# Ledger of designs, part 101: designed miniproteins, single chains, continued (3)

Each design is a single chain, and the fold is of that chain. pLDDT is the mean over its residues in the fold that is shown.

## One batch from the design tools (miniprotein)

Design m11501
Fold by ESMFold2-Fast:
Structure m11501 (fold): chain A 71 residues (1-71)
Amino acid sequence: GRERLFEELDRELPRIVATMLAVIHKREAERRGEPFDREAARKEIVDTLVKHLGVSREEAERIADEVIESL
């Protein structure tokens, strides 16, 4: 049912949100002609995942690092 799709989406949501935030940070830096601030992006991603998605800090840091490295 739809419940299974929502459960799978809920599991993937932290990584989706992290990727979106990382891309936004990179694009804004490019728009301003500034270097991508990886540390600022990492901090915002971790804080967002912990505060708004209930992800543990350890897991949020792992997801943020993986996403930023993939850019």
Scores: mean pLDDT 82

Design m11502
Fold by ESMFold2-Fast:
Parts: structure tokens; C-alpha cells; sequence
Structure m11502 (fold): chain A 81 residues (1-81)
């Protein structure tokens, strides 16, 4: 689990959207309730200026029903815009 989250964050920092999303989705297959993992990767994308990836992560959180995570990520993204 933790290693998948670490890899998702690593690729989010690098701007590799495809790999970041792949590792995030693999993490969610093992722990479908890990909204905090989605939040962490989303914040990493926002802090590294990865706007497109951040928006994809927000959409993933929305599809999975993590409403609080969606709200937190949208607010964090606004502070960078």
C-alpha cells in the first residue's frame, strides 16, 4: 500500500500523469476507502504546478464519492491560480 502511494506522489512530482494515475488507481483497488491517499497525491500535483493532473485527481475523487477530498483539492488549486 504505502509504496504504491509513494510511487503515485513521485510521478505526480515529475509530471508523469499516466503513471501517477495508474499507481493511484492500483492503491484504490487495494484500499478503496483511502481518500486521504488521493488528497496527498492531489496536493503534491498542485504544489508542483501539475494543473492537468490535479484536475484528473479531483475528477477521480468525485467519481469515487470523496466529497471532502474534492472540496479540499479545489480550494488548494484556487490558491495556486
Amino acid sequence: MLKLLEKAQEYAEKGDEEKAMEYLEEMLKIDPKNGMGILGVGITAILNGRKKLAKKIIELAKKRGFDTVVDLLKEALKTKE
Scores: mean pLDDT 83

Design m11503
Fold by ESMFold2-Fast:
Structure m11503 (fold): chain A 65 residues (1-65)
Amino acid sequence: DVEKKLDEIGENVTNKDYEKAIEAAKKLPASKEGVEAIIEGIKLAKEGKIEEATELFVKGRELAF
């Protein structure tokens, strides 16, 4: 269930567990472009760029699935 995997990534980001979020993103059964966009979003969230991270997560989800 892709939705559950995306929820897992979001939960780890919310808990500031960015390493686990990145590892979960790498395991997504999705396109390389989508996975890379989600990982970039996690990195932006780690930097506190929450609006940019959210936009990239939405884009990454569309590219991934």
Scores: mean pLDDT 78

Design m11504
Fold by ESMFold2-Fast:
Structure m11504 (fold): chain A 89 residues (1-89)
Amino acid sequence: MDALLLGTEVATARLIAATADPAVQEALRLAREGWLLFAEGRREEARRLGEEAEALLRASGADLEALAALEEEAFEEGRAAALAALAAA
Protein backbone atom coordinates (compact mmCIF):
# COMPACT_ATOMS: atom_id res chain seq x y z
CA MET A 1 0.00 0.00 0.00
CA ASP A 2 2.56 2.63 1.12
CA ALA A 3 4.91 1.83 -1.79
CA LEU A 4 2.02 2.19 -4.24
CA LEU A 5 1.02 5.53 -2.68
CA LEU A 6 4.63 6.71 -2.76
CA GLY A 7 4.81 5.71 -6.44
CA THR A 8 1.64 7.71 -7.16
CA GLU A 9 3.05 10.71 -5.26
CA VAL A 10 6.34 10.62 -7.22
CA ALA A 11 4.48 10.14 -10.53
CA THR A 12 2.16 13.08 -9.76
CA ALA A 13 5.08 15.32 -8.74
CA ARG A 14 6.90 14.49 -12.00
CA LEU A 15 3.77 15.13 -14.05
CA ILE A 16 3.24 18.50 -12.30
CA ALA A 17 6.88 19.41 -13.06
CA ALA A 18 6.46 18.38 -16.72
CA THR A 19 3.45 20.67 -17.35
CA ALA A 20 3.70 24.44 -17.86
CA ASP A 21 -0.04 25.11 -17.35
CA PRO A 22 -0.75 26.40 -13.79
CA ALA A 23 -4.38 25.16 -13.97
CA VAL A 24 -3.19 21.65 -14.92
CA GLN A 25 -0.61 21.78 -12.11
CA GLU A 26 -3.32 22.73 -9.59
CA ALA A 27 -5.65 19.99 -10.90
CA LEU A 28 -2.86 17.41 -10.46
CA ARG A 29 -2.20 18.64 -6.90
CA LEU A 30 -5.91 18.23 -6.09
CA ALA A 31 -5.89 14.72 -7.62
CA ARG A 32 -2.86 13.87 -5.45
CA GLU A 33 -4.64 15.12 -2.32
CA GLY A 34 -7.67 13.02 -3.32
CA TRP A 35 -5.52 9.88 -3.59
CA LEU A 36 -4.13 10.48 -0.09
CA LEU A 37 -7.65 10.97 1.34
CA PHE A 38 -8.85 7.80 -0.45
CA ALA A 39 -5.99 5.83 1.14
CA GLU A 40 -7.08 7.18 4.57
CA GLY A 41 -10.63 5.88 3.94
CA ARG A 42 -12.03 9.40 3.45
CA ARG A 43 -13.63 8.36 0.17
CA GLU A 44 -16.35 11.03 -0.11
CA GLU A 45 -13.78 13.84 0.35
CA ALA A 46 -11.46 12.06 -2.10
CA ARG A 47 -14.28 11.88 -4.68
CA ARG A 48 -15.04 15.59 -4.26
CA LEU A 49 -11.38 16.54 -4.87
CA GLY A 50 -11.23 14.19 -7.86
CA GLU A 51 -14.31 15.82 -9.39
CA GLU A 52 -12.85 19.30 -8.73
CA ALA A 53 -9.53 18.29 -10.36
CA GLU A 54 -11.35 16.86 -13.41
CA ALA A 55 -13.47 20.02 -13.78
CA LEU A 56 -10.33 22.19 -13.60
CA LEU A 57 -8.59 20.04 -16.25
CA ARG A 58 -11.60 20.32 -18.57
CA ALA A 59 -11.78 24.10 -18.03
CA SER A 60 -8.04 24.44 -18.83
CA GLY A 61 -8.63 23.16 -22.39
CA ALA A 62 -5.86 20.59 -21.93
CA ASP A 63 -5.72 17.56 -24.22
CA LEU A 64 -7.03 14.99 -21.75
CA GLU A 65 -5.92 12.01 -23.88
CA ALA A 66 -2.36 13.38 -24.15
CA LEU A 67 -2.41 14.18 -20.42
CA ALA A 68 -3.56 10.61 -19.65
CA ALA A 69 -0.65 9.23 -21.72
CA LEU A 70 1.82 11.48 -19.85
CA GLU A 71 0.22 10.42 -16.55
CA GLU A 72 0.72 6.74 -17.45
CA GLU A 73 4.40 7.38 -18.33
CA ALA A 74 4.92 9.47 -15.18
CA PHE A 75 3.24 6.75 -13.07
CA GLU A 76 5.59 4.06 -14.43
CA GLU A 77 8.65 6.31 -13.88
CA GLY A 78 7.43 7.31 -10.42
CA ARG A 79 6.77 3.69 -9.48
CA ALA A 80 10.28 2.68 -10.61
CA ALA A 81 11.82 5.65 -8.74
CA ALA A 82 9.85 4.87 -5.56
CA LEU A 83 10.92 1.20 -5.66
CA ALA A 84 14.55 2.25 -6.20
CA ALA A 85 14.34 4.74 -3.29
CA LEU A 86 12.82 2.09 -1.00
CA ALA A 87 15.57 -0.40 -2.01
CA ALA A 88 18.23 2.26 -1.25
CA ALA A 89 16.71 3.16 2.14
Scores: mean pLDDT 65

Design m11505
Fold by ESMFold2-Fast:
Structure m11505 (fold): chain A 87 residues (1-87)
Amino acid sequence: GLSVKELLQSTTNENFLEIAKLFGIDEEKAKELLEWLKSQGITDPVTMFELMNIMHERKLSVEEFKELFEKHKENILLAAEFLKSLV
């Protein structure tokens, strides 16, 4: 059978867009955010989900989130690598 990690990877795009819709993010903005995260090298579903959750908790727009991410990029990427090591 599929592991949880493999299932999340195979459905990452679908799950990301569905969760974004639940958080009130427009489909075009959700797709923009997903492609932007991939361009930053973030393809791990756990990291993508955690970053989207932070955006939701802090009530950030996609634009505000991108600005905040760029400001803290190195620290965020280090935290993401640590998180991946735990899964």
Scores: mean pLDDT 70

Design m11506
Fold by ESMFold2-Fast:
Structure m11506 (fold): chain A 87 residues (1-87)
Amino acid sequence: SVEEMAERLLKGLKELKKKYPEYAEEAEKLQNIVRLALEDPEKAEEELKKMEEEARKLFSKDPVGALYMMLAIKEIRELIRAVKEEK
């Protein structure tokens, strides 16, 4: 279900913040987008595109941070698609 996908993503982002405190701000922004996806998937999609642009800019400076952001963005995009398909 979309609720299970959201819970899994929120748990993953919480674990990311625990292991890599340096990415706490970015992880928190992604958690907010996950919550927003269940309420307003169109607005969540707009916010996710902004995070995708930030991840691209980070690519050459911090490839590990960029990779974690890109993986989270991909999963959140799938959540948004699932929400839109069901509603």
Scores: mean pLDDT 83

Design m11507
Fold by ESMFold2-Fast:
Structure m11507 (fold): chain A 87 residues (1-87)
Amino acid sequence: MEELKKLIEDIINEAIKNGEAKVIPSDSPRDLVIKAIEEAGEEGLTPEEIAKRTGLSRSTVQRILDELVEKGVIEKDEETGRYYLKK
């Protein structure tokens, strides 16, 4: 049970080391995808890269990406297959 507290602290410390804001992964999978794309900046990310960064399945990532494109939160680069944040 105390091991769970150490796991949470380790996850937070690892996120800080990776240059992430103090964000808890307990946010929705959609928030994880948005944050991964935001961290990539102008280059954007492929669905495979997002899946690896977030730990989500590729199918889950693709569904979230499609939803975010519909909402106008992100755009797909058809030439590279990468997704990036829309301003």
Scores: mean pLDDT 71

Design m11508
Fold by ESMFold2-Fast:
Structure m11508 (fold): chain A 55 residues (1-55)
Amino acid sequence: MKAKLELFVDGNKVKIEGGEVVVTMKDGSKITLKDGTHIFDGNEIEAIEGDIEVV
């Protein structure tokens, strides 16, 4: 599944929009996000993976 991903970093927060992506946290936990807007503490994010279309 191809997702369009916009990543905004505002201080310690990250906003993710579009498609299904997997977010890996620095503690090793993984979160699968479906289509929509999600906000994370950017200090806790290690990696973002998915079939992503770069905008």
Scores: mean pLDDT 60

Design m11509
Fold by ESMFold2-Fast:
Structure m11509 (fold): chain A 67 residues (1-67)
Amino acid sequence: GPIDPLEVARALVEIYAAIAVKSGLPVDEAKAWVERFVDKVAEKFGLSPEERDRLRAEALATIDAAA
């Protein structure tokens, strides 16, 4: 079936954010770690700046909710 690159990118970012939360990193360090990953994923999947910013916001919200 058709797989949207954005959905693959979102799944990877969700997994990475979950790892950051489980790692026991301080919140600020976990956020910095996930932000760098979002940027790399956005570049590799050719995401728009808007799509990147949305994934970043979702990932940071996940970390904040777990803190």
Scores: mean pLDDT 83

Design m11510
Fold by ESMFold2-Fast:
Structure m11510 (fold): chain A 74 residues (1-74)
Amino acid sequence: SVQEEVDALLEKAREALRAGDAEAAIRYLEEAARLAKSAVEEIVKEENLPLSPEEVRERLEEHTRRLIEAIRKA
């Protein structure tokens, strides 16, 4: 499932951070965010939520950007 793929990428990101490889961690987080974005867009359409797919995309991109910035500054 997409959730299992996202969880696997997040675990790889944690391993990279423990190893001191911030660049690898950022790459895994970007891939996880890309997969999560697609899954959330599908859920929004299926459940007829009061959020557009574009709004969901913008929020996920903003959140991912903030996480990447935090890792770079650490």
Scores: mean pLDDT 71

Design m11511
Fold by ESMFold2-Fast:
Structure m11511 (fold): chain A 75 residues (1-75)
Amino acid sequence: KKEQEAANLLTAAGIALVAAEFSLEMGRVDDAKEAAQTAIDLAKRAIELEKSLPNPDTEFIKLAEEIIKRAQEIL
């Protein structure tokens, strides 16, 4: 269950990042910042859940960190 929850959070974070980048390209700065913050929050939650698992996936954590980095560039 935690593995599925972490994966769902990472997927949601990725969708939020895409929404943030799309909003930024359209000049919707406020929408972009809101979506970027959502991406960061979801990715951080995904990392915490993944780290709580018996065998944390290093590539999963790396992907979540990349989402955080890209979202922070929008803020």
Scores: mean pLDDT 86

Design m11512
Fold by ESMFold2-Fast:
Structure m11512 (fold): chain A 74 residues (1-74)
Amino acid sequence: MSASQRQAQADQLQAQGGALLRQGKPKEAAAQYKQAVDADPNNSSSWAGLGIALRRDGKPEESQQYFKKASQLS
């Protein structure tokens, strides 16, 4: 898979995660964002999205490490 294909896959998974967050489904959103970071680990938005989803799922300590990762990639 090329870098552009990984980016496109991550973008689609991020969009799905964002939609799930808007629906009040942070656990499902976290799963989509986790797949997005696995597809493109250099995408800071995917790491930030995972952090937001985990924080809303009641996992603030775990979310902090992903926000730190997002900041390092920005």
Scores: mean pLDDT 82

Design m11513
Fold by ESMFold2-Fast:
Structure m11513 (fold): chain A 73 residues (1-73)
Amino acid sequence: SLAEKVKEEAEKAGLSDFAIRTAVTVVNALKDRPAEEQIAALERAASDFRQAGDENVAKALEIALKVVREEAA
C-alpha cells in the first residue's frame, strides 16, 4: 500500500516514530481521494509543519508526497 511505502521510506530516512505515524495517518486519510487532492493536501501539510518548526514531520510528509506522486505517474 502507499502507507507501507511511506513508512519504509521514512524509516530509511531515520525519521521519528511520531513523524512516520503522522505521515502514514495523513496518507491513509486521503487514500480514497483523487491523486491531485492527495498531492495538494500533502503539500499543504508539509508546508504547515515546516512553518511550525516541526522539520521531522515536514520531512515525513515530503516523503509521502514523493511516494504519492510516483504512484500517480
Scores: mean pLDDT 86

Design m11514
Fold by ESMFold2-Fast:
Structure m11514 (fold): chain A 66 residues (1-66)
Amino acid sequence: MTITLTVEVDTSGLTEAEKNAAFKAALAQGLAQLYQQAAEVLAQDPNAKVTLVLNIVVDGKTYTVS
């Protein structure tokens, strides 16, 4: 079973420090949501094989964590 979450970050008008902060916030929130969903799946089926995929889109460029 694959759980995929896509988070978009609009960095238009942001400084480099603000872009880095926005990316870190998106990463932390996305991972928290994926782990929550994985925990719910495993609570219903402890034998489930779960693959987590997080896509973060920053200014049209996609960064994938899996």
Scores: mean pLDDT 80

Design m11515
Fold by ESMFold2-Fast:
Structure m11515 (fold): chain A 137 residues (1-137)
Amino acid sequence: NAMKKKIEEIKKRVEEALNSDASIEQLLDVAFEALTHGLVDEAERMLNAALKKAGVEEDIDLSTLTKEQLEKYLAALPDEHRLPFLMVLYALALLRGETKAAKLLRKYINETPFTEKDSEIPENLKKAVLRGLILNP
């Protein structure tokens, strides 16, 4: 089954990224790939790894996510990684049914200025987030 092989390949990519000196960009790219294949737990582990690389020791808890916690996460991240991080976390919140977190994240996505590096955000992630914004205004 080609789909089972693809899922196992993505799981291997997750473990390789977590066990290597992967960049924040690489961690977010793997998180997105995991989400596109329904690997929600793997995507969450990749987001937590990206925050640890940025100097945030605490794990994300979407069920209790506050404005203050989100601002702490964004302040720790380089400017070029803030919008990709918000988009991946928003997609994760939608998939987990975390409606309060999704509303907070949507507000920050709309208020975050686009940079030249934002053009490098995966087109499928942009489309998924924009669809979420259109269907749940």
Scores: mean pLDDT 77

Design m11516
Fold by ESMFold2-Fast:
Structure m11516 (fold): chain A 78 residues (1-78)
Amino acid sequence: DAVAEAKEAVRAAAEALVTKKGFSREKAEEFEERALAFLDRLAAGDPEIEAELASLGLDAAQAIELYTAALKEQLAKL
């Protein structure tokens, strides 16, 4: 489940912001909330998001995969 994997990466990134970067829990929670909402919109097939992704040559599944990979890469560097 690509969406579930992406959400797990978002939660891990939010935790790393607090534990590795010294962000406040409130700021990390705000990031997590916004990122999870965006992933939910992608998973629901939001036509505005799909149109933006298409302009970049991406579909929703590709965008989720790239986003997850980018988060995991950043986490590995922390």
Scores: mean pLDDT 79

Design m11517
Fold by ESMFold2-Fast:
Structure m11517 (fold): chain A 77 residues (1-77)
Amino acid sequence: MKVPRPVADGTLVRVTVAITKDEEGNVEEVNVLGEVQDGELVIAAGALSVFRKPSDSSKRYPEENIEIVDVEPIAQI
C-alpha cells in the first residue's frame, strides 16, 4: 500500500481507511497504526483483521473496496 503523501521511512503513522462494506455503498472508516518503509505503508499484522469480512475471517475485502483517506505522522523513530 503506497503512502499518498511524502513521509520519511521509519515514521509511525495513523492511517484512516475507508472500507466499502456492501453494494449500497455503506462505508466504514477505521484508524490503524502503521510504519512507512521504502515509501510504502506497512500495517501491523494485528491491525490487518480490520480488512477481513465479518462473515468470513479467511476473506479480505477486495482492494477496490479499501481506500486510504488520510495518513497522519505520529512520531519519527
Scores: mean pLDDT 61

Design m11518
Fold by ESMFold2-Fast:
Structure m11518 (fold): chain A 109 residues (1-109)
Amino acid sequence: SAAEVASQLLSLVAELGGAAATERLEAALDALAEQSPYFASRLEGKPLAEKILILADYAVNVLGVPAETFLHIWTRVLTGELAPGELHSELVKESVAEGVLALKAAVLA
């Protein structure tokens, strides 16, 4: 799952093309490391593909962000609709919403 999502993100960067998408990807990863001690230690010295895998694994398996939501947030970052520094806050917002919805569904079922 996380590996598939990481692969889909790399494919999305290639599909959008150009230096701008790659620059926004790198800026978002740099901002994430600056904003989060968790990511600062885990991303340092890693190749790009491994950084993406670490982020995808965290978003999907730790935060519970759906794969489609993760890719949609990244599409907005890569196209410039969302600032690179906003990635972390958007992932956290979606993790809280999904967690609350899952808990309500479980209690009401």
Scores: mean pLDDT 78

Design m11519
Fold by ESMFold2-Fast:
Structure m11519 (fold): chain A 117 residues (1-117)
Amino acid sequence: YEPRKSIAEILVELGLATPEQLRSSRRGLKVKATEEQVKKFIEALKKESGYEFYIIEADTVEEAREKMREIIKKSKKPVIVLGIVKLDENTYRLIVLLGNEKGEIVAEFELDVELVK
């Protein structure tokens, strides 16, 4: 089990990313998705991980990262935290952090989503 690989597999299965995009982009993957595809991605992270799962919303990436780090530090268990930040009218940054029981960040993934209708 590799947390980054598991997130990558979910993105490929939902049609949000290709394996090539995931190899070339470590932090800055940009995708176009429907609101339904984003909801399915969030649900897949929650169900498939087997970890405690938290979602936070924030106005800035910095605020999101601070709140996410506090959750990881406080959890004292393996945890996945998803941060959602609105960048513009139709673009959101999804930040996924995997924390261990010691409160350390062991994996990080960022996805920019442009919502399409």
Scores: mean pLDDT 74

Design m11520
Fold by ESMFold2-Fast:
Structure m11520 (fold): chain A 60 residues (1-60)
Amino acid sequence: MSPLTREAVALLRRRGFLLEPEDLPRVARLAEQLGSVAAFRELLATHSLEELAALLRQPV
């Protein structure tokens, strides 16, 4: 797991998001698309848990 993906997972868990193993590849893809931890923090600041779940589970 990349350092960016590891930090993204930690940020989601701190936000109260329950992650399953099946969610990890989706988190990795989203983190890579955003390209930085700062961009991921902005995403979390601007979205609710329900919106984040939708982003992770919608096909890109």
Scores: mean pLDDT 76

Design m11521
Fold by ESMFold2-Fast:
Structure m11521 (fold): chain A 55 residues (1-55)
Amino acid sequence: PLSKEEQERYKQQAQKFNEILKLMETENLSVDEFLERLAEMDTDGDASSLLKAIE
């Protein structure tokens, strides 16, 4: 069992990770691009940036 705060962070992290994985498969991303996206999203902590990039 996780607190609401932990669940929120976990959901965001899982969403980011899943979207990056999908981009690797669908958007022809290289390993370098994958790592850049992962690092940027982790530092940014902004779900809106994720949505803009993927949508």
Scores: mean pLDDT 63

Design m11522
Fold by ESMFold2-Fast:
Structure m11522 (fold): chain A 76 residues (1-76)
Amino acid sequence: SAEIVAKYRVEAEKDLLDLEELLGSEHPQVLALRQQLEEAIELEQAGNYDEAFKQYRSIIEQSGVLVLKHAVEKVT
């Protein structure tokens, strides 16, 4: 539903902001995820909720992986 997709958009936006704080807004991975977020928002605005949902989930998952990688690289 549109409501579920909007919930995942908010989570993706939050996770990306957290990643930007960690890596910096100019980091190549942050810029790539920003572009993916913009494309996902356009899909949602077009009513393509299934594809928008998949993209928001992908952003959330990728952000989590990058946070973990940064933590491991900093400690190891």
Scores: mean pLDDT 85

Design m11523
Fold by ESMFold2-Fast:
Structure m11523 (fold): chain A 90 residues (1-90)
Amino acid sequence: SRTVERALVELETARGILLAGIDFAESLGDAATAAALRAQRDALDAEIAALRATTDLDQAVALILARYAELGPEAAAQVRERIAAERAAA
């Protein structure tokens, strides 16, 4: 479905942002921030894999929203807005 495909692109984009953040934190010698971002990346990789394994749209959306809630309120709000816009456009 278009909504799941869009969500996977958003999750992979978020992964890229996390990788850039890890590199930046490491360049500053901020080991604590780099470790926290690596943990977020690893959890995101697991959620992407779980989402790719499901064909149930509502379950897929629930997994996406749950994962982005763990990244913080701004990330959660952004992905909710994206999902809502995609659903409205469908």
Scores: mean pLDDT 74

Design m11524
Fold by ESMFold2-Fast:
Structure m11524 (fold): chain A 93 residues (1-93)
Amino acid sequence: MSPELERARKAIEELRKLADTLSGPARETVQAAADAFEKALEYAEKGDVVKATNYSVAGMLLAAATQFFADPETAEKVIELAREANRALDKYI
């Protein structure tokens, strides 16, 4: 299994765990970011570079939007996890 794909999976899992500690729009936004990265991972494994890139960008934008719904420390952690997922996917494709 690719080390880059495993790193992406772990970052997505950590985003989902973080979402479980949140409520309302903050939870929904972090879950949406994780969902986008999960689709990016699926398309990367299928060799669909364009769709993988598009969903990875969507995941990053959703992670950034968390700053409007969560405290700064939580938003920073979400954005860091999103960057980890994005970097891992970029290295794989």
Scores: mean pLDDT 88

Design m11525
Fold by ESMFold2-Fast:
Structure m11525 (fold): chain A 89 residues (1-89)
Amino acid sequence: PLAPQPVDRVVRDGPQILAVSTVTFPEDQEARGEFKLEESEKEVTVVNKRVSPTTAVLLASIYVSKEDAEKYEELFRKAVVTVTAVARP
């Protein structure tokens, strides 16, 4: 596994909170990312999109109530992205 990386950006859009991280990896490998929150009772949806042979963007998303929004925004800001480099096919 690659070293844990911080989240690049956290955005709140109504009931949705989004976290973005950019990951680099060797051309002969694929990056698989996981967002780790300190404490979460809710499911987080993670999308991994490759944007170049050596770069992928990880997008984490969660829908929460107004009361939970600030809590989850802070959890996302403190989240660690764990990246595993895997050989291609």
Scores: mean pLDDT 71

Design m11526
Fold by ESMFold2-Fast:
Structure m11526 (fold): chain A 73 residues (1-73)
Amino acid sequence: SEEAMAEVYREADAVFTGLKAGMIAGEVKEKKGYSREEAMKFAFSVAGYIAQLIRDKGLTEEEAIELAKKLGE
């Protein structure tokens, strides 16, 4: 059961960090003049991509945020 709970926490961390990074990428797009709707769509795409990189590569929150900023540029 500890192993099952650890897996749940790892997935939650990937999803939450992905969403946080995605929101930051969306803010970068809005500052560039993209609409709220376009920025939101981009944010969700980045969130999914970053979450997958955390699962596959073990990206840290700092690495995820820096990558999201670059993707928003």
Scores: mean pLDDT 87

Design m11527
Fold by ESMFold2-Fast:
Structure m11527 (fold): chain A 91 residues (1-91)
Amino acid sequence: MHMEEEEARKLKEEAIENLKKAKELIEELLKEGKLDEEKIKEADEYVKRAGENIRKLQEKGYEELVKEVEPYVKEVLKLVQELGKWLEEKK
């Protein structure tokens, strides 16, 4: 019901950290050009964790903190689209 400001900031920081880790893994997958199922699963897990934190921030009305995370979300979404396209081209 009442989310403490400190908890909200921590959720934001964790979301950004998870998105950065997902970005790094996807960039490595694209650069190496090799199918690594464990790295794909790890990247997906980081994206899901970030999405959960963003949802919690939205539910509590921390729109400004969500806006601060948006650039990282956009970068990861572009990389996910590139990875999906690369995976289709390999078949």
Scores: mean pLDDT 81

Design m11528
Fold by ESMFold2-Fast:
Structure m11528 (fold): chain A 91 residues (1-91)
Amino acid sequence: MSREELRRSLKALEEVGRALEAGDYEKALEIAKKALEELPESPINQAAYYLAQAAVAHAAGDDEKAQAILDEGREAIKEAQELAEALLAEE
């Protein structure tokens, strides 16, 4: 990813995280979908979308579905975490 694409993906992830913290799961899903539509190959955007979908399922009381979504997104979530940690290390 370019530096600009990475920056946009991280901003989208932050916005998704804030919506999830506020309990606004539908808004989190909308933000994640838009980010993924603009940059579908971004592991960060893929991870944000999986996290938002899992949160929506969990809020609906479907913990089995939430876990299945997280399992499906495991690779993207891991790659997103590694990218975020690398950026924090570079400062």
Scores: mean pLDDT 81

Design m11529
Fold by ESMFold2-Fast:
Structure m11529 (fold): chain A 65 residues (1-65)
Amino acid sequence: SWEEIEKAVRDALVKASGDDSPEMQKVIDVNINLLKNSVSARFALAVWLREQGAPLELLRKLTTL
């Protein structure tokens, strides 16, 4: 589901940034909402997450929505 993808993306972004502050969580919330409506944004995020060592299955789910 999208909710599972959202959680996995949030966890990966927090890990990569090293920032779990409420301010960062709000930034992540805004960006996740934009990802629902932008194929190009999801592909750009997938490329970046791949560089951060994210699981291939997460990348696949992001790019095949």
Scores: mean pLDDT 72

Design m11530
Fold by ESMFold2-Fast:
Structure m11530 (fold): chain A 64 residues (1-64)
Amino acid sequence: SSLEEKKKELEKLLDEAVSRGVLTQDQKNTILNNVQDMINNKDPNADDYLDFLITLIRKRLAES
């Protein structure tokens, strides 16, 4: 699904951020848990929130 593809993209970006010291492993786990909870609860905002997080992490990686 579109949500699964976006979650995989976010996970790759978070892995890169952790590898570069931009985020901690605990911060990555918290973000992914929050996203998974939204998906499990059928939150209608899950898609927009994933887009927001992907954009935010990409920006932080570009600035680091």
Scores: mean pLDDT 87

Design m11531
Fold by ESMFold2-Fast:
Structure m11531 (fold): chain A 80 residues (1-80)
Amino acid sequence: SKSAVMATVMGILTSSIIYEAGTPEAEESREQLIELMREGGVSQELIDELEALADQVLAGDMSAVPAFIETVLKAMQQIS
């Protein structure tokens, strides 16, 4: 299903942001994740929260990772 494909892609992008933080690839993954969420109809409030958390992770603040993952999971629920 489209929802299953989108969830898989969001998982891959989320992993790239966490494990490749500080690289151009992680920055590209952040932009792709936000675009997928907008296309999937995720609320702007949740997208703004996710952008802030992703920026913390990309800056090397790994304490933001649990909240970032929780926010991605909430976004996945809004798409499905």
Scores: mean pLDDT 84

Design m11532
Fold by ESMFold2-Fast:
Structure m11532 (fold): chain A 92 residues (1-92)
Amino acid sequence: SKAEEALRLANSRDREKLLEAAELAKELARSENEEEQKAAAEVALRLANSRDREVLEAAKEAAMELLRNAENKEVILKAIGAVLKAIGQLLD
């Protein structure tokens, strides 16, 4: 599934695969399916641990998309955590 692929790519050490994971997470974040939104939140949180600025900005963007669309409390809390972590990393 798209969710399984995004989670797999988010575990990569390859920058291009991490950016691909972020794009898939943005698509999953726009889904009406709660399990797909949960996968997007998990991907965003994992990518928010990156030291790469573009990966961090993409993670933040995916998490912000979740905050616009998600109604599930667990998804919302994880998305907030991902945004805060990514911002913290971007500030050094």
Scores: mean pLDDT 87

Design m11533
Fold by ESMFold2-Fast:
Structure m11533 (fold): chain A 100 residues (1-100)
Amino acid sequence: SPLLVILEVTLPDDADAAAMRARAVALAEELLKQRGIDATISASAVYRDAEGRPAFVLSIHFAASVPEEEARALGEELARRLREELGAQDVRVTIAKAIG
């Protein structure tokens, strides 16, 4: 079954959220290309979370041929790099099986 990795990214209040979202998409595209993984990336609009922090959701839709362990490893690596390289304040990773 196709896998969906969802990253809920929370940013510092002073962050350029649109620029950070664009950089997050580019980073995800780079990682997929480097690893030869067949997937499609989408990103939500920037919003403010319940605490007023800038946030966005990054979704990665993996082809059915991609193993769950590989999708999970990519999601965790992307979350790590979003925190370390782009200064994300928090990143929540959810892995789901696509239905329908």
Scores: mean pLDDT 87

Design m11534
Fold by ESMFold2-Fast:
Structure m11534 (fold): chain A 81 residues (1-81)
Amino acid sequence: SMEEQEKFAEELAERLDVPEEIKEEFKKLIIELLENGISKSTIEKFVEEALKAGLSPVETLELLKEYKKSKNLEEVLSKLP
C-alpha cells in the first residue's frame, strides 16, 4: 500500500541520516522504485551495501537514480567498492 511504501521510505531516510533538504526527493525515489517492481529487500540490500562502502546520502541517492534509470542492479552495484 501507499502507506507502507511511505513508512518504508521514511525509515530508510532516517537510517541513512538523509539531510532534510533532500529527504523528500529520496523518499519519492524509493517509492518510485517500489512502484517499478523492485522489492523492499532489494532496496534494503542496496542501501546496506552503500553504507558498507561508506557512501554519503547524496551519493546513495545518485546511485538509486541510476538504478531507476538503467534498471540494471549489477551495473549500479559495480560502482560500489
Scores: mean pLDDT 77

Design m11535
Fold by ESMFold2-Fast:
Structure m11535 (fold): chain A 88 residues (1-88)
Amino acid sequence: MPVELINKAKEILDKDKSEENLEKAKKLLEEADKKLEELAKKLGPEMTHLLTSIALLKELLKSKDAKDPKKLEELIEEYEKKLEELKK
């Protein structure tokens, strides 16, 4: 489930904001993004806005923001919000 990947990324960053942990958290969020996109596509046209938001978060993960611990924490919060939207 994407929630498990997002939670693990959060736990890694809460423990240590080292470059190694930033890279691990980024990889977990990339996997979560892929799973969220697949789930949103399966749920149909009502999730089009969510698919757009997920695509934007994916581009931020590819940017230099994924090297900044504060920006990566902000991305985790945004993914948590998208996950809550899928539960409605």
Scores: mean pLDDT 78

